# Designed miniproteins, single chains, continued (5), part 53

Each design is a single chain, and the fold is of that chain. pLDDT is the mean over its residues in the fold that is shown.

## One batch from the design tools (miniprotein)

Design m17819
Fold by ESMFold2-Fast:
Structure m17819 (fold): chain A 56 residues (1-56)
Amino acid sequence: GPRAERARAGVLALAESAGERLAAALAKHQADMLGVRVPEDADVETAAEALARAME
């Protein structure tokens, strides 16, 4: 849905501007707070998908 698509785009845009590690860490934290657990070693794409899933 539109929220999930914006979440993915936002995380990827943050990775480009602020770096992949920070973008992945923030996406993982937000997804976990919304009830979706993310592996500690997840890359930015995996973290973005988890946040998108949390926004469904």
Scores: mean pLDDT 80

Design m17820
Fold by ESMFold2-Fast:
Structure m17820 (fold): chain A 60 residues (1-60)
Amino acid sequence: DKKKQELIEEVKKDEKKIQSLSREEAQKYLEETYGEKIRELDEDGATEVSAVMAEIMNKI
């Protein structure tokens, strides 16, 4: 899924900004920035993107 791969790349490029935020601010930022795009993916794609986001947030 090209949309899934593009979103994963976009989130990875945003890693430094996400990690500069508190955990609560990062959760809000991710939902506001990527939430709608994730909802456009199928279940498998949404799961993979969410896993990447969770991995980045676990380093905060």
Scores: mean pLDDT 78

Design m17821
Fold by ESMFold2-Fast:
Structure m17821 (fold): chain A 88 residues (1-88)
Amino acid sequence: MSMKKKEEEIKKLKEEAVELLKEAIKNPEKNDELTAKVWEIILKILAIKKGVSLDELENSPLSEEEQEELHKIAEEIYKKFLEELEKE
């Protein structure tokens, strides 16, 4: 898979996660379900970046470097979510 195609896929996943976070604000009773889906997307993004399957990533404890990368991905999604909320 080309690097350009990986970046496009990651962008789509980040946009999906932002939409799920917006939905969680509108429907607090679904917050746990929607937050779980956001974490699945974050794991998918890490899997794409590492060139591994999601199943491989879920079947072993995350290294300290992998946990730091997940936090970075989560922060990028959260920042984009806040930017979208500031728009009218």
Scores: mean pLDDT 78

Design m17822
Fold by ESMFold2-Fast:
Structure m17822 (fold): chain A 111 residues (1-111)
Amino acid sequence: EEVLKAAYDAAMESLREAARKAGLEDIGPVFYLALKSKDGKAYAVVVGGALLDEKGNPLTGPQVIGAGVGYEKGDEKALEEAIKLVRDYIEQLRAVAKPRAVGEIKVKEVE
């Protein structure tokens, strides 16, 4: 799905930027959560990143959180819903995982 891919790509960009700013270069993605708007025109994606071993296994819990939203052009209501969903989830993750860095929410419009 083009919109979901856009949201995932945005979330990965957010994760990499936050990791770089925090000085955590060996962070890899260990989970993602994708949430869809009610009309299906937007996706919100949250990606958790952790230090990985040479086999790609997590050595820590999530140290960095990345977030992205993808939406169809002209569906600003779906965009607003997806941003709210990802913000709410990030706040929950901050309380539980206490990450070292949280990336800004990146938004990608699908043409």
Scores: mean pLDDT 81

Design m17823
Fold by ESMFold2-Fast:
Structure m17823 (fold): chain A 93 residues (1-93)
Amino acid sequence: MTPAEKAALANKLIAEAGKHIIEAEKNIKLYEKTGDEKYKEEALKHLELAEQKIEEVKAIDKTGWPEEFVKAVEESIKTLEKKIEELKKRIEE
């Protein structure tokens, strides 16, 4: 893959991780409202998928990327990881 193709992949994976976090939060709210374990299981599955996407972004070789783009990707990763940690604490406690 070219550096540009790897950058496009990083953006795609970050967007996919964000969508899984949104679905996890939706299912956590449904679990809190209904008490149905199905929503808890679905939320945990989405959080796991989000973590997998983040690990894929971390594994991408960032050689040849502009410094500002590398910083933006790392900031996005940090933001998503903090949200995942918050949601995991909310559902597990």
Scores: mean pLDDT 87

Design m17824
Fold by ESMFold2-Fast:
Structure m17824 (fold): chain A 103 residues (1-103)
Amino acid sequence: GSAEKEALLAEMDRILSEIQKLRDEETNPAAKEALDIILRGAEALREAGRGASPAQLRVALRAMRDLLELAKEISKETNPVKMAALGTAAALIAIGTLLDLGL
């Protein structure tokens, strides 16, 4: 293990905590459902990161940052159809990233 890998994993854990906080504080059922999808995607990227190289971790971390931005957008949204679309976009980012990295 390198200090770089530990720092990248710590940053992924910070992003997970932010997404989890947004989900736990959400009261709208549709937004909460979309945030659960995002949280599961972020958790999958973080878990896969345990065996990843620093280069793979940097790609996974970029995907996790995109998931966090979508989570923040959901928390400000009022339209349940748009919430569902944002959750779907996040799932595709997470799955696509895992497939691209072979994780």
Scores: mean pLDDT 89

Design m17825
Fold by ESMFold2-Fast:
Structure m17825 (fold): chain A 75 residues (1-75)
Amino acid sequence: SFFEVVDELSKKFSSETIIGAARLFRPVANPDPEQLEYIKEKFNADDEEARQIYSMLLHFDFDIDKLIEFLNKYS
């Protein structure tokens, strides 16, 4: 689920790493509001940062293994 992916990423990576990596992605225009708020809370992200994180998650189709691989290469 979306929430499980976000929770696993928050356990493995700092907010700074997640926010930094997500800058490579264009912010989503129409995110799910509940999911966007969860990202903001979990990573202490602002609206633009959270939309970029959401875009990163969408790019990898919420595949936790691919997201971890990407973030390990970025950090």
Scores: mean pLDDT 88

Design m17826
Fold by ESMFold2-Fast:
Structure m17826 (fold): chain A 54 residues (1-54)
Amino acid sequence: SDVREAGRRLRDVLTPETAAHLLFSASLENLTWGSPELADQWDAVMDEMVEEIE
């Protein structure tokens, strides 16, 4: 999906920690804008990034 593609691109240009913070912030903004489906996709990408830094 577009959200997962954006997440992969963020990972390529940012540190994993910075990317995770941005994805977390985007998830909160998506909830505010009334898109729970998109928020779930962003959360999934964030979880993948957190797993990589463990």
Scores: mean pLDDT 60

Design m17827
Fold by ESMFold2-Fast:
Structure m17827 (fold): chain A 118 residues (1-118)
Amino acid sequence: MRAPTVVIGDDSEANRERLARLVREAGAEVVGTARSGEELIELVREKKPDVVFVDVSMEGMSGLEAIREIKAESDIPIIGLVGSDEAAAAMLAAGADDVLYKPVTAEQIRAAIDRVLA
């Protein structure tokens, strides 16, 4: 693909909007956004993105549960968005390929996408 495609999971509309802007600034295409783990899993199945960004703060099914389900069904790389070392450890244990500490920059997003797609 010309630009990496991304699906975003975060239960905050404001956070999804900010992250989508930063992902686009990083040179990637946002093909879907989800506010719950269930919506995230369905979007990943439908869109088959190159990368998934997920926050642990999800409505319904947790971000950790969504990571486990996505990794059970596919090898799509997942980047966790975390505010603590505990959240980082939990995301990696669930199967996330990388983690970024909030607040994130477009440069950090670009670097993480490049790492997981290498």
Scores: mean pLDDT 85

Design m17828
Fold by ESMFold2-Fast:
Structure m17828 (fold): chain A 79 residues (1-79)
Amino acid sequence: MSKEEAELVANAIRTVANWLYQQGLLNEEARDLALKAAEAVKEGNFDEAISYLRQAAELATPAGRAALQTLIDYVELLK
């Protein structure tokens, strides 16, 4: 993955995390963990990003957890 591709993926994660938070599907702690995952993706630390997204999913509503699982599956494909 190029730096440009990593930045696009990180921006997608930030956008989804902030939208889920605004819809009440993530609490503030879960959103902050998802934002840390976006930063880890930008740095090429995909395992760390997946760890943060899994932690966020544990704190999420069932619908928020499903959305975060889709992001986890996507990041797993980038390894």
Scores: mean pLDDT 85

Design m17829
Fold by ESMFold2-Fast:
Order: sequence, then structure tokens, then C-alpha cells
Structure m17829 (fold): chain A 102 residues (1-102)
Amino acid sequence: SELEEAVLNFLKDVNTTSLILATTLMKKYNVKSLEEAAKAFVEAVEKGDTEEIAQLLRDLSLVNPDLNEKARQALINAAETLLSDKPLEEKKRAIVEAFKAM
């Protein structure tokens, strides 16, 4: 969809270390949709890149003015969940829910 392309282009164009990592992961996994983007982020967290993905989700919540309030809150909640002592399954779910809210 146009929204999925806009999110991917936004991640590509923002020049921060965290967003460069996300852009690299998305290109590596040939992401074509928000669902594939969510999967790539989940796989990165499973590999131990938890702090990097959490920072990226926080950056997305702060710098994109076009996000609706529900999407912004979901991104913040996902970042906080990733940095918490919650089980891996809850961390993975938080990422998926954040991307669904976009």
C-alpha cells in the first residue's frame, strides 16, 4: 500500500545510526510490506539486537509527525517492552502490534 511505501521511504531517508540499521535490515530481508518489516525487526531482536531495535522504535515515535496517536503510543510501548525483563514472546508481540498500528 502507499502507507507501507511511505514508512519504508521514511526509514530509508532518516539519517541516524538506529535508522540506518533498520534500513539495512529491511533491504537484507527484501521487505515489501509492514508485515515483512515487523518480521525483520522480530528476527533482529531474536538475534540479540534488542537495544538497537528499541532505540529505532523510539526514534520513529518522536520524529514522524504523520503518525496517529495510537501508532505513536504502540511504538513507545514496544520500545519500553524491549528494554524490560519481559519474556521474548511478549517483546516479539509488542513489535508486531506497533507495526499493525501504523
Scores: mean pLDDT 67

Design m17830
Fold by ESMFold2-Fast:
Structure m17830 (fold): chain A 104 residues (1-104)
Amino acid sequence: MEELEKVISEGKKLFEEAQKNLDEARRALAAGDVEASRQAIEKTRENLQKLEEVIKKLSELAMKAKDNGDTEAYEKAVNFAKELAKKVQELSDEIRRLEAEIDA
């Protein structure tokens, strides 16, 4: 459980950092600063890669919890992994939209 809570906290922090960097990319683009927007997008991509690593760790912890009969830890890990995967997809879609606006 302690390792699961640590991984969940890591995922939440990384998502907050990704959201902040994406918001910076939007503000820079709105101000006409294309280079600053691209740098913020790159930082967001780095956060997305780290979030994918967190999802993998959550999947490993879910398997261990299931093998140990820890239903609470299993459900918590699976539910957070699903939520995080959805958020990662939404961030990826938004990056693609911002890049299309830069290239337009």
Scores: mean pLDDT 88

Design m17831
Fold by ESMFold2-Fast:
Formats: sequence, C-alpha cells, structure tokens
Structure m17831 (fold): chain A 95 residues (1-95)
Amino acid sequence: SLKEKIKELAREFVNAFENESYDEALKRGKEMVEKLAKELGFSDEEIERMIRAVEDVVRAYRLYKKENPESAELVAYLLTYSLLQEFIKRYEEKK
C-alpha cells in the first residue's frame, strides 16, 4: 500500500541520519521523493520542489547536531515526518 511504501522510505531516510551519513541521507531523501512522486504522477518541477525540502531537512539536522547531538535524532524524525506529511498533502490537493 502507499502507506507502507511511505513508512519504508521514511525508515531508510531516518536511518541515514542516525548513521550521520548526510550525503546518504540526501541521496535517500531524493530517492524517496522521486519514487513516490513518479507513482503519484507528479511533474519534474514538483519533484524539484520536494527535493529542495529534503535538502532543507538535511541542512537543519546538521545545524542541530552541532548544538545538541542528543536532540538531532529527534529533530531528524520530526522533520522527516513533516516532509512526508507535506508530500501526502500535495497528493491529496491534486485529486
């Protein structure tokens, strides 16, 4: 189901953050966006906008880690869920 696919991709994205692999996190986030957007029929322009959101999430995580590494994982989780919720919202708006 779509819900299960979203959960799987979210887990991969979060795991990259937890392993402190920011380049991998960015790559996984882009793969998540591209895969879901293609399945939902989003345009290349819309995919680019969502990729920007992934870049912002990774950037924010790196900043938080500098000040409070213990909170970085929680922040990564919250930002990942926010990104996925935004993606779902955009899908619903297109119906």
Scores: mean pLDDT 69

Design m17832
Fold by ESMFold2-Fast:
Structure m17832 (fold): chain A 92 residues (1-92)
Amino acid sequence: EELEKLEELAKKYSDSFILNVIETARKAREAGLEDIADKLVEIVKKMLSEKFTREEQIKLYNEIMKLVREARRKINPEAIEKSKKLYEELQK
């Protein structure tokens, strides 16, 4: 219910980052990682409803990325490691 509403809002703004975070929260909940899923949902809600400074937004993005990495590592550790290496190659 809450994830569906956040997903619609993210689609309205074409925010692929937020959509990926919502998808990660949904998968975390399906995997029984409800605490991580709930934390991701709360941070996304704040990002979409409140206005933040750049510094505050960076802190929220860092917290989201930390939770996303934790969830993905627990759900599929091999896939996340492969994705991380590809991301690092793209930075070069």
Scores: mean pLDDT 69

Design m17833
Fold by ESMFold2-Fast:
Structure m17833 (fold): chain A 67 residues (1-67)
Amino acid sequence: PLEELLRERAERRGTGKVTLSDVTAALAEVGLAHAQGRVIELGQEAYERGGGYLSVEEALRLAREAL
């Protein structure tokens, strides 16, 4: 599932956080590549405010909103 992929990516970074690139890659892996553009649009402002990172919870909220 998407949440598990995002948690794995956050753990590998050691920060508990993900990038927009991590989110779009995870969407493609679960067959939701059609949502990538919308996630980028919705996530741009939050990504900039977070210094180039999103929490897993924020990333999941953005993905849900993009679908």
Scores: mean pLDDT 77

Design m17834
Fold by ESMFold2-Fast:
Structure m17834 (fold): chain A 119 residues (1-119)
Amino acid sequence: SEVEEKVRELNENNEERIEAVRYTAEQIRLIGIFLTATAADTDAELDAAEALQIESLKKAGKEERIPAVEELRAKARELRDDPSLSPVQRGGILYRLMVELDRQLRREQEERRRREELE
């Protein structure tokens, strides 16, 4: 239908804008931890998710991004161990932390790039 086509186009355009301004390939790997951590109920599952993302970052030569992965892992455990939080609430908090870490990394990269271009 025309309505379904317009909704699809809007979602595609919105997704492209989010990807272009907020996420890089490295941040997409951090999203992988968030998705796994949202469903993880054990330390072994969280540790396995962290190990896979760290391996991916090392293969990409992005070891400087490992601290953000470790921060998300630590937060996922904290939220899992809170009996007042549902899995949906844990997912929402992890997503907000992921977005904040992405913003911090992008700001630091842009500031570094500007300094290097002036030297």
Scores: mean pLDDT 66

Design m17835
Fold by ESMFold2-Fast:
Structure m17835 (fold): chain A 71 residues (1-71)
Amino acid sequence: LVEQLSSPDEATRVAAAAELGLLGPESEEAIRALARAVRDDPFEATRIVAGAALREIGGPAAEAALREALA
């Protein structure tokens, strides 16, 4: 799923971000990948879904990553 966030296909990136939010990532790498998607993804839907995923995951690391991505 983390690798899918770097897919050239927009639909694949959106689906990966949503699934990571629902399942909860097992690694800090997934939180960082979602934060990069919020900051840098050219597709607005991917940024919105990645931000929602970080909020669903919750906790200090996800909250800090989301705040930094939006700054």
Scores: mean pLDDT 76

Design m17836
Fold by ESMFold2-Fast:
Structure m17836 (fold): chain A 87 residues (1-87)
Amino acid sequence: MVSREALERLLRAAKESGAEDAELTKELLENAIKTGKITREELVELLELALREGNYGLALAIAEVLKEKGWELPEHLKKQIEEVKKK
């Protein structure tokens, strides 16, 4: 289960980094996975929370990291990400 603190930290980092928020967020997520600080399951939960909060930049960054790792998204999340990409 993704901690509220981890979500708030990522949202804050994205807000503070300005124009390159998505790229910086992606690097932070990749480092968290590499160091074992976040699991695939926790990353999926974070994606669901980002979509619920309307943070589409974070949601797209998470989806891209999951795709690069070859981790399959649940069908309902795939559909939501496709809808976000159309915008």
Scores: mean pLDDT 68

Design m17837
Fold by ESMFold2-Fast:
Structure m17837 (fold): chain A 78 residues (1-78)
Amino acid sequence: SAVLEEVKARIEEIEREARERIAAGADPFAVLAEALRRMQALLLEAYPQLSDAEAKELTAYALEVARRLLELAREAAA
């Protein structure tokens, strides 16, 4: 659906912005916390507009992005 594709694109932009901010020397865990809050807000807004199958797909996608950002923050803080 258009909602699913729009939310995925916004999550991709959140990941891109987080990566750029960390690369520029921002606090990795502060950037991570903000990115995760933004993703959570998008998911809560999107879920009522999605089918069960689409919600499951979006959730799996968001979890994978969160995993990558967590690993990035840990690596950047080391």
Scores: mean pLDDT 90

Design m17838
Fold by ESMFold2-Fast:
Structure m17838 (fold): chain A 56 residues (1-56)
Amino acid sequence: GVEIRRALGELIAEKGAEATTTADIARRLGVSPRTVSRRYRAATGRSIREVLAAYA
C-alpha cells in the first residue's frame, strides 16, 4: 500500500537504498517482515527488493 511505499522512501532518504531492508520497513510499520513482503507483493505485484533497486 501507500504506507509501505512511503516508509520505504523515508528509509532510503535516511540511510540509502543499500542499507534499507524489508525488516527496517516492518519495524517502522510495527509488523513482521513476512507481512510487509506478502502485502506489498499482493498490492503491487512486485517485491520490495525490486522497488529498492528502482530507487537506487
Scores: mean pLDDT 74

Design m17839
Fold by ESMFold2-Fast:
Structure m17839 (fold): chain A 110 residues (1-110)
Amino acid sequence: SPEEEALRKALDILQEIEELVEKALEEIKTLSLEEAQELAKKLAKEVKEKLEELESLLTDPTLLKGLEEMKELAEKAANAKTIEELKKYLLELGMSAGSMAIHLAVKLRS
C-alpha cells in the first residue's frame, strides 16, 4: 500500500540518519574541536534535509513532534562549543532516530 511504501522509505531515511551519527561519533575521536565543529555543521545540514523528507512521509502528530526534536538536536550539535557537548547531542539525535525507526518497524509488521 502507499502507506507501507511511505513507512519503509521513512525507516530507510531514519537508518541513514543513525549511520551518519555513528560515523560522526567515530570521526570526532581523532579531530580537533574546530574540525569537529565543521563536521557537525555539515552533518546538521544533511540531517535537516533528511528530516524534511521524513516530514513529507509522516502524518502522525507524535512522530512529527519527534522530527522537530531531532531538528533541534542537530542544530544544538552544529552549535556545540565542546567535544563533550557535541557527543551528547549526537548521541541524543541517534537515540531519537533509532527509537522512531523501531516504532515504524513495529507498525509495518502489524
Scores: mean pLDDT 89

Design m17840
Fold by ESMFold2-Fast:
Structure m17840 (fold): chain A 63 residues (1-63)
Amino acid sequence: SDEQIKNLQRGADLNQRSIENTKDLIEELEKRNGPQSLIDRYQQARDQLEESLKSLQKDIEEL
């Protein structure tokens, strides 16, 4: 179980970094008046990553 918890925590860590990177990309695109379609796509990706993180955190809590 320790190995499973460690692997899930690693997954959560990577997901958190991806969320942060995606937020930075959105901010940079907004600053340079990038295409709204691209901003929308990254916002959707961020939302999906946040839902995945919640699922991983729940799995860790249940172990």
Scores: mean pLDDT 86

Design m17841
Fold by ESMFold2-Fast:
Structure m17841 (fold): chain A 58 residues (1-58)
Amino acid sequence: DLDELTRASQAAAALYRAHPDMTPEEIEAALVAAGFDPETARSIARVIHNARASPVPA
């Protein structure tokens, strides 16, 4: 669901902003605890982590 992906993205971004030391695994767990789909939580956590690891695109 597009709405769920959007909400999960916003929640993950807010979590990371409040707790910059959080690992992707911790972000995923927090999203699942908040009621998001495990698949969605995993995808969003990965996207955020990868974006930070590669700040300058090719």
Scores: mean pLDDT 74

Design m17842
Fold by ESMFold2-Fast:
Structure m17842 (fold): chain A 90 residues (1-90)
Amino acid sequence: NIEEYLKKKIEELLRIGEEIEALGRRENSRVGLLLARMYREQAEKLQELLDQYLATKKLSEQQIRQQVQQISQDTFGRMLAELQQLRAST
């Protein structure tokens, strides 16, 4: 069930993001806080996709899976770019 898949994935991303944020704050880790933000941002984008599916129009399961992959790829790419910037910044 694609709705259950999205809900479970959103919940998991938020849980991981929360755990990483708590650790990042405890350790004053800019990298940890960046990672936590990226997990939350990905979860937010998946929530927008779920809301669109439920409220605005029918999306096929294939379209939803493609959008999930795109969101994951975009978030990962941005995470790597910001991580490189943090490494370059002293």
Scores: mean pLDDT 81

Design m17843
Fold by ESMFold2-Fast:
Structure m17843 (fold): chain A 94 residues (1-94)
Amino acid sequence: SFEELLAAEREIAPEVAKKLRELGDKATSPFARDTIEKAAEAAERGDLFGALIYASVSLVVAKNLGDEETAKQLEEARDILAEGVARASAPVDA
């Protein structure tokens, strides 16, 4: 159900947020750091899907600018968020 999906997202969100904070602390690109920190804040609010969209859009911007350093760091953030969203969206009792 939709309520079960939201509950799963809220349960997974703190783990995803922690991973994003750790990634942000290691980020060498200011653009990547700012993006990862904002994604972590969204995840801390339980909005994993919004965080994934934000990181994905920022990754496209970095790639279009030819900023390979930022793009690599944002790809890692996107992958963490994509895994979190996939886990939240997995069918219960399938």
Scores: mean pLDDT 82

Design m17844
Fold by ESMFold2-Fast:
Structure m17844 (fold): chain A 78 residues (1-78)
Amino acid sequence: SLEEQLKKRIKELEKEFEKKYGVKMTISVNEDGEITVTIKRKDNKKFSELSPEEIEKYIQMIEEAVKKVKDIINELRK
């Protein structure tokens, strides 16, 4: 039940980020609460071709996703 609700909310969050930022996002949470966020870019650039500003943008997306996952977990635990 809790795991099913978490998976549904995570799937919705992944779709939100794809729509908002034009990236494919995959989020997983293990039994210890460790959050893994993977971003697949749609820009066809190699990592070495990204500017520092573009790298910072992706870091901020990951941080936003992690925060939202933690908020979801806290909601479901109450």
Scores: mean pLDDT 80

Design m17845
Fold by ESMFold2-Fast:
Structure m17845 (fold): chain A 102 residues (1-102)
Amino acid sequence: VKEIIEKAIKELKDLKTRLENGDLSVEQALEEAERIARKIAFEGLKTGHAGLVYIGNKLLKEVRELRARLAAGEDPETVRQELLSVIDKAIKELEKLLEDYK
């Protein structure tokens, strides 16, 4: 479980860097964030880890809301900034879970 959390943090930090550097469009970043969120939730279910299920499902919901807003014609830069905030929050929540593995 520790290794799953560490990998999720690494993947989200990589996604954040690529989005900040302009290596990904907002649409591509939303797709990657959704993939990572589903993976976190699935690993949580598989391992019986309620915290991972919660974080994964919450991230998935927030990413889907941002995708819907972008599709409705919201400014891509606004969506990008909110996605960065959502990713940062997920990283912090995962890092807090990792503290349980002292």
Scores: mean pLDDT 86

Design m17846
Fold by ESMFold2-Fast:
Structure m17846 (fold): chain A 95 residues (1-95)
Amino acid sequence: SAEEEIERLLEKAREQMKRVGENPNDEEAIEKARELLLEALKLIEETYHLSEEEVALMRAIIEALELMLRNPESEEAKAAMAEARALQAKLVAAQ
């Protein structure tokens, strides 16, 4: 089901976000987390599975990951990584 696929994608994204937290320069983990969250968000928009608050948190995490990919060597990218991890923790708590 779409609900099972969404949960699977969110779990995989959580694993990648943990890797980003352990190594902020892991571009592969950042990109994988972004792709998984984008795929989950697409399914959510089709099914309305998550709350408006949860969707907003996912969008904010994706935006932070995109900032990290654009400027990975900048101090701004480092701050964006920390923010993405904080937002991911809020998304998990909201469930």
Scores: mean pLDDT 69

Design m17847
Fold by ESMFold2-Fast:
Structure m17847 (fold): chain A 72 residues (1-72)
Amino acid sequence: IAELEAEIAKLQQQLAQAVANNAPQSEINKILDELVAKVGELARAKKAEHPELAETLEAGLAEFKAQVEAFK
């Protein structure tokens, strides 16, 4: 989990830098797709440890994916 959180933080930093550097939308979309994948992995790991939170975690992941799609 800690490694996944570190990877997510790195991707968030890369996204912020890409936006600041006026990177092409295609590059921003790639970073967003990687971020969605890593957040999904983290949600799955948390669901494995806390099955009682699965519904809440799945709802949160779906909302995050919808927000990412709105920015593409």
Scores: mean pLDDT 77

Design m17848
Fold by ESMFold2-Fast:
Structure m17848 (fold): chain A 80 residues (1-80)
Amino acid sequence: SMLEKLRALAASLGVTELRVEPAVEAAITEADLPVIENGIIALLSGEDGAELILTLSSGRRARLTLRREGDRVTLEIREL
């Protein structure tokens, strides 16, 4: 599934918890995976609590939020 691919991608980048809104999960395609990967890398390089807005291949917009708490790295992806 796309969610399994996204979870594996996020985990490979150091994300320990992935939360994806169902509407976003349904909209994600293979073409979105490299864009989301670059977004996660940008967030990991930035300040804790940073947010990034991405436009998916469908034209839908998603907000990526990354939080660091101890050894936990949480990525949340929500529809705008």
Scores: mean pLDDT 83

Design m17849
Fold by ESMFold2-Fast:
Structure m17849 (fold): chain A 100 residues (1-100)
Amino acid sequence: SLDDLALSLALDAGIVVTGAKNALELVESVEPEKINQLKEVIKELLEKHLSPEQLEELEKFINSMKLRTLENARKRLDFLGSLDPELAKQILEAARKILG
């Protein structure tokens, strides 16, 4: 779902901007409300920037990697940037503002 996709990207962006090693370290260091706020921002950005076909391609790529590590977070955000560089930039900027 778009909600699950946005949550996946919120965790990935959070990992990258905070320097967390994985999603577990991120969620132990950040308030759940902030992750949810970032998720909602990402959801709007995804709907604005990507076609339904691009959303399906992104979802398939994210689902191809199960581990929520810093390495995989970078790979998923790099793939997002290959679809839309401005979207990837806006997601990382939102993550920095919301998560610090």
Scores: mean pLDDT 89

Design m17850
Fold by ESMFold2-Fast:
Structure m17850 (fold): chain A 72 residues (1-72)
Amino acid sequence: MEEYLEKIKELAEKSTPASKGTINALLEQARKGTEEQVKGAYEKAEEIYKNDEKIQSLLDADSSAEVEAPKP
């Protein structure tokens, strides 16, 4: 269980800020869940990370403004 949580953290840190937020949300939900939920969260985080990498590779030159500015 804890190994999956660490892998999710690593994926979050390697991802863009937008993906990092989403992956961290999955991590927090997984912490309160069972080992099966942690594995599911890890798989979702990995898909998000792969999608993020694929988008980065496709865009490469494109740099859009990250972060929807939610009001404090």
Scores: mean pLDDT 70

Design m17851
Fold by ESMFold2-Fast:
Structure m17851 (fold): chain A 71 residues (1-71)
Amino acid sequence: RKERYRGTARQAIDEARKLIEEAKTKGVDLEKAYEGARLYVNTAIAAARVSGDEELLKEAERVQKEIDELR
């Protein structure tokens, strides 16, 4: 059960980072990419909290701060 939420949090973090990298590399719509990344980060934070994995929660919060700094 908690392992499933850990997997969800990890995948959401990876997807958020991928969207940011693709936006920077391909010169696509950065606003839409950052919006999508924020949605994934919110999912990651929620899943990490349910899983009780503090490392994943810290990683998700770090990605959220990185997105905020890019604005």
Scores: mean pLDDT 76

Design m17852
Fold by ESMFold2-Fast:
Structure m17852 (fold): chain A 85 residues (1-85)
Amino acid sequence: MEELAAHAREAAEKALAQREAIVEAARAEAEKMSPEEALEFARKVRDIVIGLARKLLEEGAISEELAEELIAMAEEVERAILAAI
């Protein structure tokens, strides 16, 4: 549990450190897609990230603050994808 929780926190922190790169990569990928494909991509990414953030928070693996930052990043990625179409 301690090792898994530490790994989850490190992975989340690394994702947040790469937030701008992740958002830009998602936007660039969406520009290659049809509007329908981009909408599905945005929805899938949001559902996965928010679902993981909530689960990790419920399991005590990450703080409420870190979970909120992950959710905010997922919403920023969704917004960037939708703005690209």
Scores: mean pLDDT 80

